Designed miniproteins, single chains, continued (4). Designs and how they scored, part 100

Each design is a single chain, and the fold is of that chain. pLDDT is the mean over its residues in the fold that is shown.

## One batch from the design tools (miniprotein)

Design m15696
Fold by ESMFold2-Fast:
Structure m15696 (fold): chain A 82 residues (1-82)
Amino acid sequence: MELKEEIERELRRAEEVLREAEERREEVPLGLEQAREAVRLAREALRKAEEDEKEGLRLLTEGGASLGLAEMHLESSRLASR
């Protein structure tokens, strides 16, 4: 299933971003919240994709947006704090 593979890829990325945000939590509290949401949505998308492909795709899109916001906050913190 190509959708499941895309969701698994996004989940791995979201888990990486969450780990970095947890290490930098004092500098990126908003990024940490977005990273947590991205992981939650990706896990839900993975569960839903086998039952409802449209719901899985919608959750994948929403999780990707949260992931993008988390990455933006991490990058902004790196630029502002140094």
Scores: mean pLDDT 81

Design m15697
Fold by ESMFold2-Fast:
Structure m15697 (fold): chain A 57 residues (1-57)
Amino acid sequence: MTPEELREFLDELAKKYGLSRAQIAAAVAPVLSGKPVEEVTLEEVKRAIDEWLEKRK
């Protein structure tokens, strides 16, 4: 995906889950460090956030 698409999607997820920008960044950091942003999928980002929320519950 493009960096602009990623930013828009992260903003939507932050709004949906009631998370801060910093919390979203922390949740997706493992996905972004593993591959270029162009190879990152929306499913991977959503999974990373779901896993991060599970650890905080």
Scores: mean pLDDT 76

Design m15698
Fold by ESMFold2-Fast:
Structure m15698 (fold): chain A 55 residues (1-55)
Amino acid sequence: PPVITKEELNELIELYKEDKEKGEEAVRELLKKLGIEDEKEIQGFIEYIEQLANE
């Protein structure tokens, strides 16, 4: 799978904590750049970020 750096992951988590809609959009844009356009994979990653943001 495409490797997301810890720095990039942390930036997405912080953005999601501040604004959920912007955070979800940033995740979608990043995944599209990595060639991931499948809605199930995108939703799974958004849920993963949401779990990390709520820890």
Scores: mean pLDDT 78

Design m15699
Fold by ESMFold2-Fast:
Structure m15699 (fold): chain A 76 residues (1-76)
Amino acid sequence: MEAELRARAEEMKARARAAMEAAGVPAEAIDAYLEAFDYALQALLAERRGDLARAAEYAAKAEELARRAAELIAAA
């Protein structure tokens, strides 16, 4: 299950990167956005294991990175 979720996430990230590159999004914003996806997945997996504290930490990091990505896109 975990490996399958990670494989699906990697496929989604690859498609998202290609789409954002085609749209002219700055590389730094793309990287921040994809890191947010990675932390969101880690939060989901931690929650499934019952590690709610770690899930909250990963979710907070995902939100922070998503906000940074939005700022970088707006500044471009």
Scores: mean pLDDT 81

Design m15700
Fold by ESMFold2-Fast:
Structure m15700 (fold): chain A 63 residues (1-63)
Amino acid sequence: MTVFEKAAEKLGLPKEVGRRIDEAARKLAESDTQPENPLEKIAELAGVDVETVRKIVRAAAEL
């Protein structure tokens, strides 16, 4: 289980949301292009809103 999946559970969100964010973050890290808004890009790739990404990333940092 990834730290993002655990953060999603802590926030009462499905583990799948955390997993999608983890996958999107890894894909972005492999990109040669630095986006202006990395959290927004992760939200687009994961298919969730940017506020959800921000909450999960913050919760993961607190774990």
Scores: mean pLDDT 78

Design m15701
Fold by ESMFold2-Fast:
Structure m15701 (fold): chain A 55 residues (1-55)
Amino acid sequence: SGEDIALRGYLEGVLSPEEASLVGKAIEEEGSLEKALERLAKTDPELAKKVAEVA
């Protein structure tokens, strides 16, 4: 789930608590990781890259 991916990124030190929260919210709002990554790549490409590394 989106929360799982965000939590993993936080625990592995890839995502800050703020980044993990933002990513989790994006996945919930978009309904899928794929759509959330598409949105994040447009607004914050560096964060999108970090999420792809964790997922």
Scores: mean pLDDT 75

Design m15702
Fold by ESMFold2-Fast:
Structure m15702 (fold): chain A 75 residues (1-75)
Amino acid sequence: SMEELEKIMKELEELYEKVKKAIEDEDWEKFKEYMGKIFELIQEALKNFSEEERQKVLDLAKKLEEEILKVIEAK
């Protein structure tokens, strides 16, 4: 549903912000936990969403991954 899509997209954005902070803080335990949650959310999207909705989630994930790479490169 649209509500489930919006919820997952919001949770992904929040988790990626937590991942960025964990990288900056060098908190690798939290990094692992948040990456695990991201994996679970993507898996949920692949099970429950249409092809078009899955593509939107994957496009967002790719954009957020590129932002993480910038944080790593800045270190």
Scores: mean pLDDT 81

Design m15703
Fold by ESMFold2-Fast:
Structure m15703 (fold): chain A 78 residues (1-78)
Amino acid sequence: LLERARELYAEAQALYAEALRAAAAGDRERALELARRGGEHAREAAVLKAEAEGRSDLIPEILAKTEAQTEALLAALA
């Protein structure tokens, strides 16, 4: 699970990098879509990491924080 969490986090970072590149090119719709996808991967990675570390009790808090971070990123790219 921890290895899968690292893979998903790496995928999220790659999607965020593509989102920034699309935004720089003026493709806002593509940037927002890529950022949303990155946020979903980051969320899944955080949940899997918590499960792997035996901290399933933190999952609701992790979900709330990850959603807030994704919303902030989408607002910044808007």
Scores: mean pLDDT 77

Design m15704
Fold by ESMFold2-Fast:
Structure m15704 (fold): chain A 100 residues (1-100)
Amino acid sequence: SVTLTQSPSSVTVKAGESVTLSSTASGGKVLKLNWYKAPGSADPSSVPEGAEFLDYALNVSSLSLTISNLTAGKTYLYITQAVTENGTFYGSGTTVTVVP
C-alpha cells in the first residue's frame, strides 16, 4: 500500500499571502498524484462531493502546491490522492486557516 505524507499538517495564513504545501508518497509506485481543495470540515480520507481539483502530476513520488489569493475568514482542507495499479490512497490532509 502507498502512504501519503502531507506537510504542514496545519497552517494559518494572512489574506493576500501565499503558502506552499507538499505531499510525498512512499511504499509503492504512484501513477498519478492529485491535489484537491475542500471545506475545512471535510474528511481527508476521501474526495468529498464538490471538492475542487487543483493540480496533478504523473509518475511522481512528491508534488508541491503553492496556494494564494485565499478568502479571509475561511478554513480549507487540502487533500492529496495517489492513484496506483491497486487502488487509491489518501494523505492526512493539510488544514489552511485564512485570517485578515
Scores: mean pLDDT 86

Design m15705
Fold by ESMFold2-Fast:
Structure m15705 (fold): chain A 62 residues (1-62)
Amino acid sequence: MKYTAVEGDKLGPLLQAASEKYGVPVEKLRVFLNGKEVPPEEYEALGKQELEPGTEIEILPP
C-alpha cells in the first residue's frame, strides 16, 4: 500500500487500514517513510503525530 500524505494526516489510521487490508496485526507491518524503514517501536509515537505533507508512505505485509 502506497500513499502520499496531505495536511492533517497521521500514520495511525493508515496502519489500521493496512492491518485490515493485509489481515495482520499493526506490529507485524513493515512501514517506510520517504524510503526509510520505521522500527515497529516507533509506530505508536508516529501514529499520534501529524505527517509532513508530501511524505511518501509505503506499508507492506511482513
Scores: mean pLDDT 82

Design m15706
Fold by ESMFold2-Fast:
Structure m15706 (fold): chain A 114 residues (1-114)
Amino acid sequence: SSTVINAANDFKTALKNKDVSKAITAFDKLYFAYKDLIGSEDILKAASELKNALKNKNKNLAITALNNLINALENTKSSLSGDKKVVANDIISVLKESKEILKNTSDEDFQSWK
């Protein structure tokens, strides 16, 4: 669980630092760690869409994919208990903060990220 939360925070930090390459790397770690906890098709699909949007530096698609991922996690959370539910809540919180960072970034600025 600490590995998952650390990867989620690394993702948010990379976005704050305008580093798309580090954001993708952190998200890959989050995706693999989280995949082992929750096998939802909707979560796996939204995660893949977010990674592709980040690789293509498409801000609007990244925001859409983040919304889809947050919604899929919220839906799956109701079936979770104990540590898995706590981890899901923490990931959702970090992803919501990550979405606000992207929303407050201009398309021009996002294209300049490294």
Scores: mean pLDDT 82

Design m15707
Fold by ESMFold2-Fast:
Structure m15707 (fold): chain A 60 residues (1-60)
Amino acid sequence: VEELKKKKEAVKEAFDAIIKHLEEAGKKYDRETSLKAKEQAEKKKEELVEKLEKEAEKAE
């Protein structure tokens, strides 16, 4: 349970860093492309967090 909680936190932190990087890149590159990539990263983050939460429930 502790390990899964740590993995969930790491996933959130990693995706937050990616999203920030995409926002910075958007200032220099096409903002529309940056926004689409950001939306995809946000969706992937949510999917992975949800999957880890279900795994934690099964580990009980």
Scores: mean pLDDT 74

Design m15708
Fold by ESMFold2-Fast:
Structure m15708 (fold): chain A 75 residues (1-75)
Amino acid sequence: MDEKEFEAEVLTALALIYLSLGNKDYEKGDFEGALESYRKAIELLEQARAIHPSPEVDALLEEARKKYEEVEKKL
């Protein structure tokens, strides 16, 4: 694994943490907190995709964007 692949993996791992936090906030009815977490996950996944594109990152990015849009409409 080169530096770019490693950086993309670290960004993806951090994005997964934010997706998990967003899901937890959503379950508690904290829609503002959920939006913030999903927004950060999207930013991290976009960075990961720019460094090292992969189908896995693309799928996670699509999921995060869909969740963000769903929560945004509830505010």
Scores: mean pLDDT 86

Design m15709
Fold by ESMFold2-Fast:
Structure m15709 (fold): chain A 66 residues (1-66)
Amino acid sequence: AMTTASLLASKYAPQIIEAARTGGLEEAQRLAEKFYEELVKAGVPKEDAERIARALLFYAQQQAAA
């Protein structure tokens, strides 16, 4: 589960950061929702998937602002 979450985060993080950087907070949110869906499909518990997706979105927003 953790390894799968890390691989999915590696796939989605660049996309979410790019969306946040190009002025699309709403697009970044949409990508974070897709990331959440992929985590749940991969067998990550919903509560953990939500926490991970929110953390990645927050991280991406901070990286875009830096």
Scores: mean pLDDT 79

Design m15710
Fold by ESMFold2-Fast:
Structure m15710 (fold): chain A 79 residues (1-79)
Amino acid sequence: LSPELREEIDAGVEMLHAATLLVIARKSKPTKEIVEELENAAKRLRDAAERTSNPQVRQALRDMAEELEKEAKKLKEEL
């Protein structure tokens, strides 16, 4: 695989993980574990955004990270 394709695959994996986790978090009762998982996933998305050379992919990763961070803050207030 080309380095660029590898970066896009890695970004896609992080996005899929984040999207799945967000669905689980919204359907589950708030727990400290779910909050920590959302925060960790947001960090991984931001790290992936720094590694990607594609500006559209970078923006998508940052937008998803922001969404996870907002959900984590909301759940923390419900704990």
Scores: mean pLDDT 84

Design m15711
Fold by ESMFold2-Fast:
Formats: structure tokens, C-alpha cells, sequence
Structure m15711 (fold): chain A 94 residues (1-94)
């Protein structure tokens, strides 16, 4: 997960925002599978911050927060759906 975040930072520094968001999305998915919801949120929030579309950025951030809340409530499937949608919105805004 940490290696993917580092690669994403390197891609963003090169101006390859789409690659950076893809790598952050993969980092979020891996962290979520490992049960590290805080790290999955961090990765999605970073991806959203790279978005050129402020509405897609805010929507991705809200879905990431929704995913964390659902996970805490035991709705793991709902959390995964919200996380995946957040990643897709961040990619669309890249």
C-alpha cells in the first residue's frame, strides 16, 4: 500500500494525474481488503484532491466518508460499493 502511494506521488510530480489517481485507487482497494479503512480513506482523499472537477472531488470525498461509516456499522458490502464509486469519480475528475 505505502509503495503504491509513493508511486502515485511520483506520477503526480511528473504531471501524470490519471496514473496517480489509478495508483491511489489501487492503494485504497488493497488497504480496504486488509481492513485498514483509515488508509483506504487517506488514499481516496488524496485521489479526490487531484481532481480538476470540484463536484466530482467533493462527491468522491463524501462517498469515502460514507464507506468508513458503513464499515463501522458492519455493512462491509455497502462500504466496498461506496469506496469503488469514490475511486471511479476521482478517476473521472483526473
Amino acid sequence: VEELIREAEEAAERGDIEEAVRLLGEAARRAFREGDVDRALEAVMRAASLSKDPLKAVSAQMLAISAAVRYDMGDVEGAERDLERAIELALEGA
Scores: mean pLDDT 81

Design m15712
Fold by ESMFold2-Fast:
Structure m15712 (fold): chain A 61 residues (1-61)
Amino acid sequence: MKGDIVQAIKDYTAVAPDELTIKKGEKLEVLEEFPNGFLLVKSLATGRVGVVPGSYVEKIG
């Protein structure tokens, strides 16, 4: 999944300082996968980087 473009399938609100708030339909680049199922992502719309749960995104390419 590293280097893949993913899209948010639902809204996620950050609950920790290093997490990213994302909106349904937002496109993100996967920078890193963590063993706990979280992803380090970069928003293509805002350029912001943060951690989101992998279950909130789907691969689109």
Scores: mean pLDDT 81

Design m15713
Fold by ESMFold2-Fast:
Structure m15713 (fold): chain A 70 residues (1-70)
Amino acid sequence: GYSARAAEKRAEEARAALSPEQAALAREIADKLRAIGDAFDKALKEAKAKRDELTEEEKRELIKEAIEKA
């Protein structure tokens, strides 16, 4: 059920208990990680749809470009 969400909420409450500044920093880090993840997913989806027989190195470069643009 909602056990996973309850655990996530508890983790957020634990962060808030540390200090307001630490909680703000944690949120900034989380936001950055989400942006990177979204850029990664978008780049992978486009590369997969094209299927241009890209080398592993070329695929990694495309993903890096997308992350830099995120």
Scores: mean pLDDT 68

Design m15714
Fold by ESMFold2-Fast:
Structure m15714 (fold): chain A 77 residues (1-77)
Amino acid sequence: MPKLTPEQLEEIARSLEEGAREAEEEAKKSKDPELKKALLKLSEALRRAAEFARRGDMEGYLRSMMEAIKAAVDISL
């Protein structure tokens, strides 16, 4: 059960939005269509995780983070 303050959740959300922006910028610069798709999926998952974090929805946050991890694995392997 999450015992985080609203301020801590906002800081987590901000960090996730920064990661999403970096993934979007890398996608724009990528010439590999598969890598571009994976980076866009990563960005979308991170933005959803940030939204759930702001709402204090830990289940939504964890599910979105798992989607982000899967997208990151596709980029790395």
Scores: mean pLDDT 81

Design m15715
Fold by ESMFold2-Fast:
Structure m15715 (fold): chain A 75 residues (1-75)
Amino acid sequence: MSELEKARQELDTRIAELFELYEKYRDKLSPVEQALVDILILEAFRLRGGSYSEVKEALELADKAIEIIKKEMER
């Protein structure tokens, strides 16, 4: 399996985790936090079909969205 294929599979797994968390905790997020998560999700999807560097950037964006949700869970 290529590094690009591995990165895309990791991204798909991370996006699945993100969606599960977002569905469960969305109503606990402020409107600003919801908007930020939505933007990060859209950008991650935009970069998903790109180069290895773009897929890695998408992973970082997905991780940032997960961090926003997890911080709200700790409140």
Scores: mean pLDDT 83

Design m15716
Fold by ESMFold2-Fast:
Structure m15716 (fold): chain A 64 residues (1-64)
Amino acid sequence: GMPSKEEARELAEELTREAVEAAKKGDISKAAALATAAAIVASAAGLDPREFMERVDEAIKEAE
């Protein structure tokens, strides 16, 4: 079955956190891949994927 909305939020949050850390280290490809995974998980659970993607985009801009 589908993961619960709570489980999906926790997973999306963890993927987003890992993406932000990758961005801060200059690994933009890894950050983008993790952010995409977080957005897919969020969308599948009815969460707003923009909430997670915006956090990663900001971290990427700060790392430049």
Scores: mean pLDDT 81

Design m15717
Fold by ESMFold2-Fast:
Structure m15717 (fold): chain A 88 residues (1-88)
Amino acid sequence: DSEKKRKAASLYSAGSINIAGAYANEMLAKEAEKKDPEKAKEYLREAYLNLADGYELLAEAYELEGDEEKAKEYREKAEEYRKKAEEL
C-alpha cells in the first residue's frame, strides 16, 4: 500500500501544479484582455485546459484512495473545463 500512497501523493502534487498553472494563465488573460483580446483568449483556453488536467489528476488520486465520490466530482469538473476550452 505504500506504493499506492506514493502514487496518489504524486497525482495530488501534479494536480496542484496544473491548477496553479491555470491561475497564472487567468492572470495573464486579465492583463492581455484590453491590449490583445486574441492573446487573452489563448491564455484563458490554456487556463481551462490546465484546470481540466489538474482535476483529472485529482480524480485519479482519489480513485486510488477509494474515494469514489470525490473521484466522480473531480472527473465532472475536468469535463466541464475541457468543454469550456473547446468553446473558446
Scores: mean pLDDT 88

Design m15718
Fold by ESMFold2-Fast:
Structure m15718 (fold): chain A 77 residues (1-77)
Amino acid sequence: SMEEARKLLDKAKEHLEKKDYEKAVEYASKAAKLATGVDPELQAEALSVRSEALDELGNHEKAREDAEKAREIRDKI
């Protein structure tokens, strides 16, 4: 459900704030998957959270891809 996706996004943000970047990526990935094709704003926000966590983990290329995808999605809404 979208309520489940929002709760997963909240967990991703909580872990990002705590600098638990691997868990932030895990929860953001789950939230983005549930939001894909259903809630573009939630998908974009989840990808933005995952981008920040991936960048902190040193996965700069994937972080950039997620940030660009989030921007592209937001430009359509």
Scores: mean pLDDT 89

Design m15719
Fold by ESMFold2-Fast:
Structure m15719 (fold): chain A 63 residues (1-63)
Amino acid sequence: SVEDTRRGADRLVEYAELNPERAQFLGDSLRSGGRALEAAGRLEHGRVLREAGDRIDELYKKS
């Protein structure tokens, strides 16, 4: 479900905050996964993952 996807994405954002050295990889992976889901027609699921990836990127973009 979209709710389960959002819950999983939120946990990955938390993990990135605790593990900054993995943040770029996690952000890139979430963006790629989101785009793949959108290409498969799962637009809401894909958007949730892309937004989570963007959140991770913003945490470390201007450190």
Scores: mean pLDDT 80

Design m15720
Fold by ESMFold2-Fast:
Structure m15720 (fold): chain A 69 residues (1-69)
Amino acid sequence: SPLDQLILRAQGLTMQGYHEVAQLLYQIADLARQRNDEELARQALELVRTAKNYEELKKKLKELLEKYS
């Protein structure tokens, strides 16, 4: 699915810049809303909002992907 493709792409980009990972999380949230997955959409947006730096963002993204998988 398009959502699964974005999740895999986000996982691959966790070692790159903060901005690219944040953009993928916004795209994940948008697709999750289109599929009525409100929980995933909230978690993706909350992760971007609460991460204080790139290392924290990578850690929390890994936790989110593990929960989704």
Scores: mean pLDDT 72

Design m15721
Fold by ESMFold2-Fast:
Structure m15721 (fold): chain A 92 residues (1-92)
Amino acid sequence: SLEEELRKRLEEMTERNMERGMPVKRAYATAATAESLRLIGDALQEVLERLKDRRDLSIEELAEEATEPLKEANEKSKLVIKIAEEMAKEAE
């Protein structure tokens, strides 16, 4: 599932951050921030790829093409934060 994939990525990133000397809470927060930024970046790249050759679209139509990828990225970012908070509580 998406949650299992995100949990695994967060665990691996958090372990690397702790090996570098970050305190547990900072390690989880840093991992969550990095993953959230990656998801947003991927969504922005998807939008740009969809729009690169679409010079015929109005501003309203361009905004509509961006809406779903950005909404999905925002929801995934919320899930990342939730998972990181749960994992940090389990580690304490």
Scores: mean pLDDT 81

Design m15722
Fold by ESMFold2-Fast:
Structure m15722 (fold): chain A 100 residues (1-100)
Amino acid sequence: AAREKARELVTRAAIALQNGDYDKAVELAEEALKLDPNNPGAYTVLAQAYLKRGDYEKAKEYAEKAIKLDPTNQSAYRVLAEAYEKLGDKEKAEEYKKKM
């Protein structure tokens, strides 16, 4: 039940993200993490939402957590690449683009 509810919340968070409702995406992803603290999908949504909000350090933190939990997560590598570009670290950005 709890992990099922966490997956439902992550799906709703991803929809909020698609609709540009970054605050709602963060709320739903954080709620999912209360039910399933190691949910890589929730960390991926947080990473994408913070990237869209211009908080590149939080975007990196959450994307790194998502990759640690799921090394096949291409969306998290995309967030790291874009966050490093925005922070001016072109070498790190290119490194993460190669992992996508």
Scores: mean pLDDT 88

Design m15723
Fold by ESMFold2-Fast:
Structure m15723 (fold): chain A 67 residues (1-67)
Amino acid sequence: MTIDPRLLELEIEAALHVIQAAIAKLQGDYRAAAAHYREAARLLEEGGRLEEAARLRALAAELEAQA
Protein backbone atom coordinates (compact mmCIF):
# COMPACT_ATOMS: atom_id res chain seq x y z
CA MET A 1 0.00 0.00 0.00
CA THR A 2 1.31 3.44 -0.97
CA ILE A 3 0.21 6.48 1.01
CA ASP A 4 1.18 9.63 -0.87
CA PRO A 5 1.94 12.35 1.73
CA ARG A 6 0.59 15.08 -0.59
CA LEU A 7 -2.68 13.20 -1.20
CA LEU A 8 -2.99 12.48 2.53
CA GLU A 9 -2.54 16.19 3.34
CA LEU A 10 -5.20 17.18 0.80
CA GLU A 11 -7.61 14.55 2.14
CA ILE A 12 -7.14 15.62 5.78
CA GLU A 13 -7.59 19.33 4.93
CA ALA A 14 -10.70 18.54 2.88
CA ALA A 15 -12.12 16.42 5.72
CA LEU A 16 -11.59 19.26 8.21
CA HIS A 17 -13.44 21.67 5.90
CA VAL A 18 -16.32 19.16 5.52
CA ILE A 19 -16.59 18.94 9.32
CA GLN A 20 -16.59 22.76 9.60
CA ALA A 21 -19.23 22.97 6.85
CA ALA A 22 -21.46 20.47 8.68
CA ILE A 23 -21.15 22.45 11.94
CA ALA A 24 -21.95 25.74 10.15
CA LYS A 25 -24.96 24.14 8.44
CA LEU A 26 -26.28 22.86 11.79
CA GLN A 27 -25.96 26.43 13.14
CA GLY A 28 -27.87 27.83 10.13
CA ASP A 29 -24.81 29.62 8.74
CA TYR A 30 -25.33 28.56 5.13
CA ARG A 31 -22.78 31.07 3.76
CA ALA A 32 -19.98 29.68 5.95
CA ALA A 33 -21.06 26.10 5.21
CA ALA A 34 -20.97 26.76 1.44
CA ALA A 35 -17.50 28.35 1.70
CA HIS A 36 -16.14 25.31 3.57
CA TYR A 37 -17.68 22.85 1.07
CA ARG A 38 -16.14 24.83 -1.83
CA GLU A 39 -12.69 24.72 -0.20
CA ALA A 40 -13.02 20.98 0.51
CA ALA A 41 -14.05 20.39 -3.13
CA ARG A 42 -11.02 22.35 -4.39
CA LEU A 43 -8.66 20.29 -2.22
CA LEU A 44 -10.24 17.00 -3.34
CA GLU A 45 -9.92 18.05 -7.00
CA GLU A 46 -6.19 18.70 -6.46
CA GLY A 47 -6.01 15.15 -5.10
CA GLY A 48 -7.83 13.68 -8.12
CA ARG A 49 -11.06 12.83 -6.26
CA LEU A 50 -13.24 14.45 -8.91
CA GLU A 51 -16.59 12.80 -8.09
CA GLU A 52 -16.42 13.78 -4.40
CA ALA A 53 -15.35 17.30 -5.36
CA ALA A 54 -18.34 17.58 -7.74
CA ARG A 55 -20.75 16.46 -5.00
CA LEU A 56 -19.38 19.01 -2.51
CA ARG A 57 -19.61 21.81 -5.11
CA ALA A 58 -23.26 20.89 -5.70
CA LEU A 59 -23.90 21.07 -1.93
CA ALA A 60 -22.15 24.45 -1.74
CA ALA A 61 -24.27 25.83 -4.62
CA GLU A 62 -27.50 24.69 -2.91
CA LEU A 63 -26.44 26.33 0.36
CA GLU A 64 -25.41 29.57 -1.38
CA ALA A 65 -28.89 29.74 -2.95
CA GLN A 66 -30.31 29.67 0.61
CA ALA A 67 -27.80 32.12 2.12
Scores: mean pLDDT 83

Design m15724
Fold by ESMFold2-Fast:
Structure m15724 (fold): chain A 61 residues (1-61)
Amino acid sequence: SVEELGARAVELIRQGTKEGYLEAAELLRQAAELYRELGQPESADSLLRLAEIAEKRAEEL
């Protein structure tokens, strides 16, 4: 579910590792796709932006 993907992504981000940020970004994109399927494009866009931020942080580690 979107909630399970989001909770896991938050946990991975809290770890502050490069691998954690990359995996979190992937989970956030999966959750965004589910939000689009549910007709919630604004929620999907927010998660995609968060995924982009996570990827940028991973690149700096």
Scores: mean pLDDT 85

Design m15725
Fold by ESMFold2-Fast:
Structure m15725 (fold): chain A 59 residues (1-59)
Amino acid sequence: AAEATDTTTFPDGASASTSQRAQDVLRQAKALLEAGYSPEEVALLVREAVAADRAIPLP
């Protein structure tokens, strides 16, 4: 982070990237299921999020 340039940074998130990302993905999947999304749609979204984190970001 920067005070003058307003740079986007993950100061604490980056230090625990793998475990934090896994928990975030699980939390989002659970929220989608609770909102009434189908398991198939949730599975696709989770798969896309995991793939984007590992390789190519979503468009």
Scores: mean pLDDT 60

Design m15726
Fold by ESMFold2-Fast:
Structure m15726 (fold): chain A 70 residues (1-70)
Amino acid sequence: SVHEEVAVAELSRTFGVSRAVARETLRRVLELIRQGRYDEAVALLMERLGVSREEAERALRRIVGLQAKL
């Protein structure tokens, strides 16, 4: 969807990862959120984006806010 592609582009630019890594990360994070596995979603964001826990938690909050549009 257009909203997914915008989110992928934002993650790629913000965290300096490829669009392929951003897309795969976003899809897996959305699946973990759907399952209520928030701690695992944070850990995946830290691993895939190379960020601190605090940055991963902020990214997760943004993704949750976008979930209704994805």
Scores: mean pLDDT 82

Design m15727
Fold by ESMFold2-Fast:
Formats: structure tokens, C-alpha cells, sequence
Structure m15727 (fold): chain A 96 residues (1-96)
């Protein structure tokens, strides 16, 4: 499960760009409990534009929290001007 989540984040980063994906993941973190949100955001900030580090940050979450973040990030990308519908679909499918 963690590898499936990590693979989806890597694929989305390759399509959308690591910086844009990181921004979507940070916004998606507001769907989490405060302590989990703070831990995820610290890891995302440390990852910068490293797609592998972004993937590891999300995959380190409990599976339910990771799926919640991926679903929300997919929705954010789908609604963002210039966002990739393909990247959004990858994240949403991984959240199912």
C-alpha cells in the first residue's frame, strides 16, 4: 500500500511538477488532524522539489490519512488553473 501511494505521488510529480504538487499536498493537509497535518507539512517543506522525498512524506502517513490527502490533492489540482487533469486522476485513483 505505501509503495502504491508513493508511486502515485511520483507519477503526479512527473506530470504536474514537484513544486506545484507540493503546494497541492500542503493545501490537502488541512483535511487531516492538526498533529498529522503539522508532521506532513514539515516533511513536505524538507522535501522541497525532490519527488522521491514528497512520495516518502505521503507514504509515511497512516494509509487512511494518505488516501484522504491524495483525494484532496487530486481535487485541488483538478480545480487549479493550469493543473493537470491526468495528475489529478492518478491521485484520485490511488485514494480509492
Amino acid sequence: EAERIAAAVREAAAIEGAAALRAALKLASFTLDLDVMEELNARLDAAGTDAEALAAAVAALPVEDARRVLAAAGDILARTPGGSPEAAAILREAAA
Scores: mean pLDDT 84

Design m15728
Fold by ESMFold2-Fast:
Formats: structure tokens, sequence, C-alpha cells
Structure m15728 (fold): chain A 86 residues (1-86)
């Protein structure tokens, strides 16, 4: 399969907006990938590898990906960015 990398992502550990933090605290980690060529995919993942797979399934390069979840310490993780195939 294709190898991709997440670019432009930002992880805010404990400094997420109240609304986003509450959403992610209540839900499992979910990622959404949308390819520049019109593909999209949604899956649940807690890792960069999961993000890369979702982007590959959505059509590869230029995909936009969002992720949310909690760390083991109860801090919120929010990331969004683009995914580029390596």
Amino acid sequence: GATVALAGASYADGTVAATSAAEFAAKSVTIVASAASGGSATTTAGTAAGLARAAADAGGVGAEVGIGGLTADGKAIVASGTVVAA
C-alpha cells in the first residue's frame, strides 16, 4: 500500500477549545480523510499510521485529515492538516 505522512498537523495537549475537548472526551478517536480528487474516508484511529491509511483509502496525496481523542492522562488531542504520500 501507499505510505503517507501528515503535514500541517497540530496537537494541542490539554489546551483544546472547550467544545472540542468535550466532544473528544466522549468519543473514540475518529479520523476523516478527503482526497483532493474527490474521495473521502472516515475511520477510527489513534495513530499516525491510521491517519495515513485513511488518506490512502480516500485517494492518496493531498487529503485533508482530522483526528481527535484523549491521551492516557485525560488530555485532549486535536489535529488537522493535509496528508502527503511519501
Scores: mean pLDDT 36

Design m15729
Fold by ESMFold2-Fast:
Structure m15729 (fold): chain A 55 residues (1-55)
Amino acid sequence: MVDELAEKAREIALNEEDDEKAGEKILKLVEEMGPLSDDDEAKIGAAIGQAKNDR
């Protein structure tokens, strides 16, 4: 599920032009997953960073 969350977060970051809305959707997704470990958080953050660093 964590890999799926990272993938979905990346998809949101890529497809949602509005950073505020993207952040809201990602927060909601993470909140639904429940408590995350530092490693899980890092995975999701890395996926988002990679999506934004697409150049």
Scores: mean pLDDT 71

Design m15730
Fold by ESMFold2-Fast:
Structure m15730 (fold): chain A 59 residues (1-59)
Amino acid sequence: ASQLLLAAAVALSQGDIAAAGRYVAEAARKLGRPDLAEQALAASRDGDAARLQTIAREV
């Protein structure tokens, strides 16, 4: 999970919110949190980096 969250942080720093959303969603699924995975993908579709960062803290 921590390696996926690091990859998400790097993607966000590069402006790749779609990649960041996929990494956060994968980390959430590995932790048994499909609700957070769906929220992460929704945040990335909306371009909402702040919401995606908040979701990543819960994973």
Scores: mean pLDDT 83

Design m15731
Fold by ESMFold2-Fast:
Structure m15731 (fold): chain A 64 residues (1-64)
Amino acid sequence: SAELRARIDALVDEAVERARGKTPEEVQKIAIELAKELMSLPGVTDDEVAEAMRRFAERLRAAR
């Protein structure tokens, strides 16, 4: 749904901002917490979680 997509996008955006300038260990912790939050969303699919995690990683790489 549009609401679910907006919530996923907001969580990814928040995680990317939290990860800026952090150590690899801190980024890994943020990634784990993001995955947990995404998996807890009602109606989310495994594919949507995987895609959101891929976008998180790509956006962090692009910020370098």
Scores: mean pLDDT 84

Design m15732
Fold by ESMFold2-Fast:
Structure m15732 (fold): chain A 64 residues (1-64)
Amino acid sequence: MNEEAREALFEEVRATLEVMRAAIDKKVAEKAGDEEAKAEAEARLEEAARRAREAAARLAEALA
């Protein structure tokens, strides 16, 4: 595997972990009734999902 593919794979893994963290934060905010914290966690979840998709695209390009 080339270095670019390895870096992209690691970024995808890190972004996936961030998605999981943001999802947990969202549930915690929902239980607390904190709408502002919930909205913040939703924004972080969307951003992390976007980064995961971008990393997956880079991995596909590096393997082409």
Scores: mean pLDDT 82

Design m15733
Fold by ESMFold2-Fast:
Structure m15733 (fold): chain A 71 residues (1-71)
Amino acid sequence: SEAEELLAQAERHIAEAERALAAGDLETARKHVEEADYYLKKAYLAAGEVTPRLAALGARVRALAEEIERA
């Protein structure tokens, strides 16, 4: 489905943000968090509801944003 493809894109960007943060590249980490948030919002619009996978990926994006803010 469109929502599943958009969630897969969000998950890829979350993984890239996690790698960038681990490497100390805060600029790249922020960029990928922004891209992940964009795809999650599109996935929500496509699904019409907050699915368990959307909720889980949203929590990961929030946690990454908080870590970047504390760095």
Scores: mean pLDDT 89

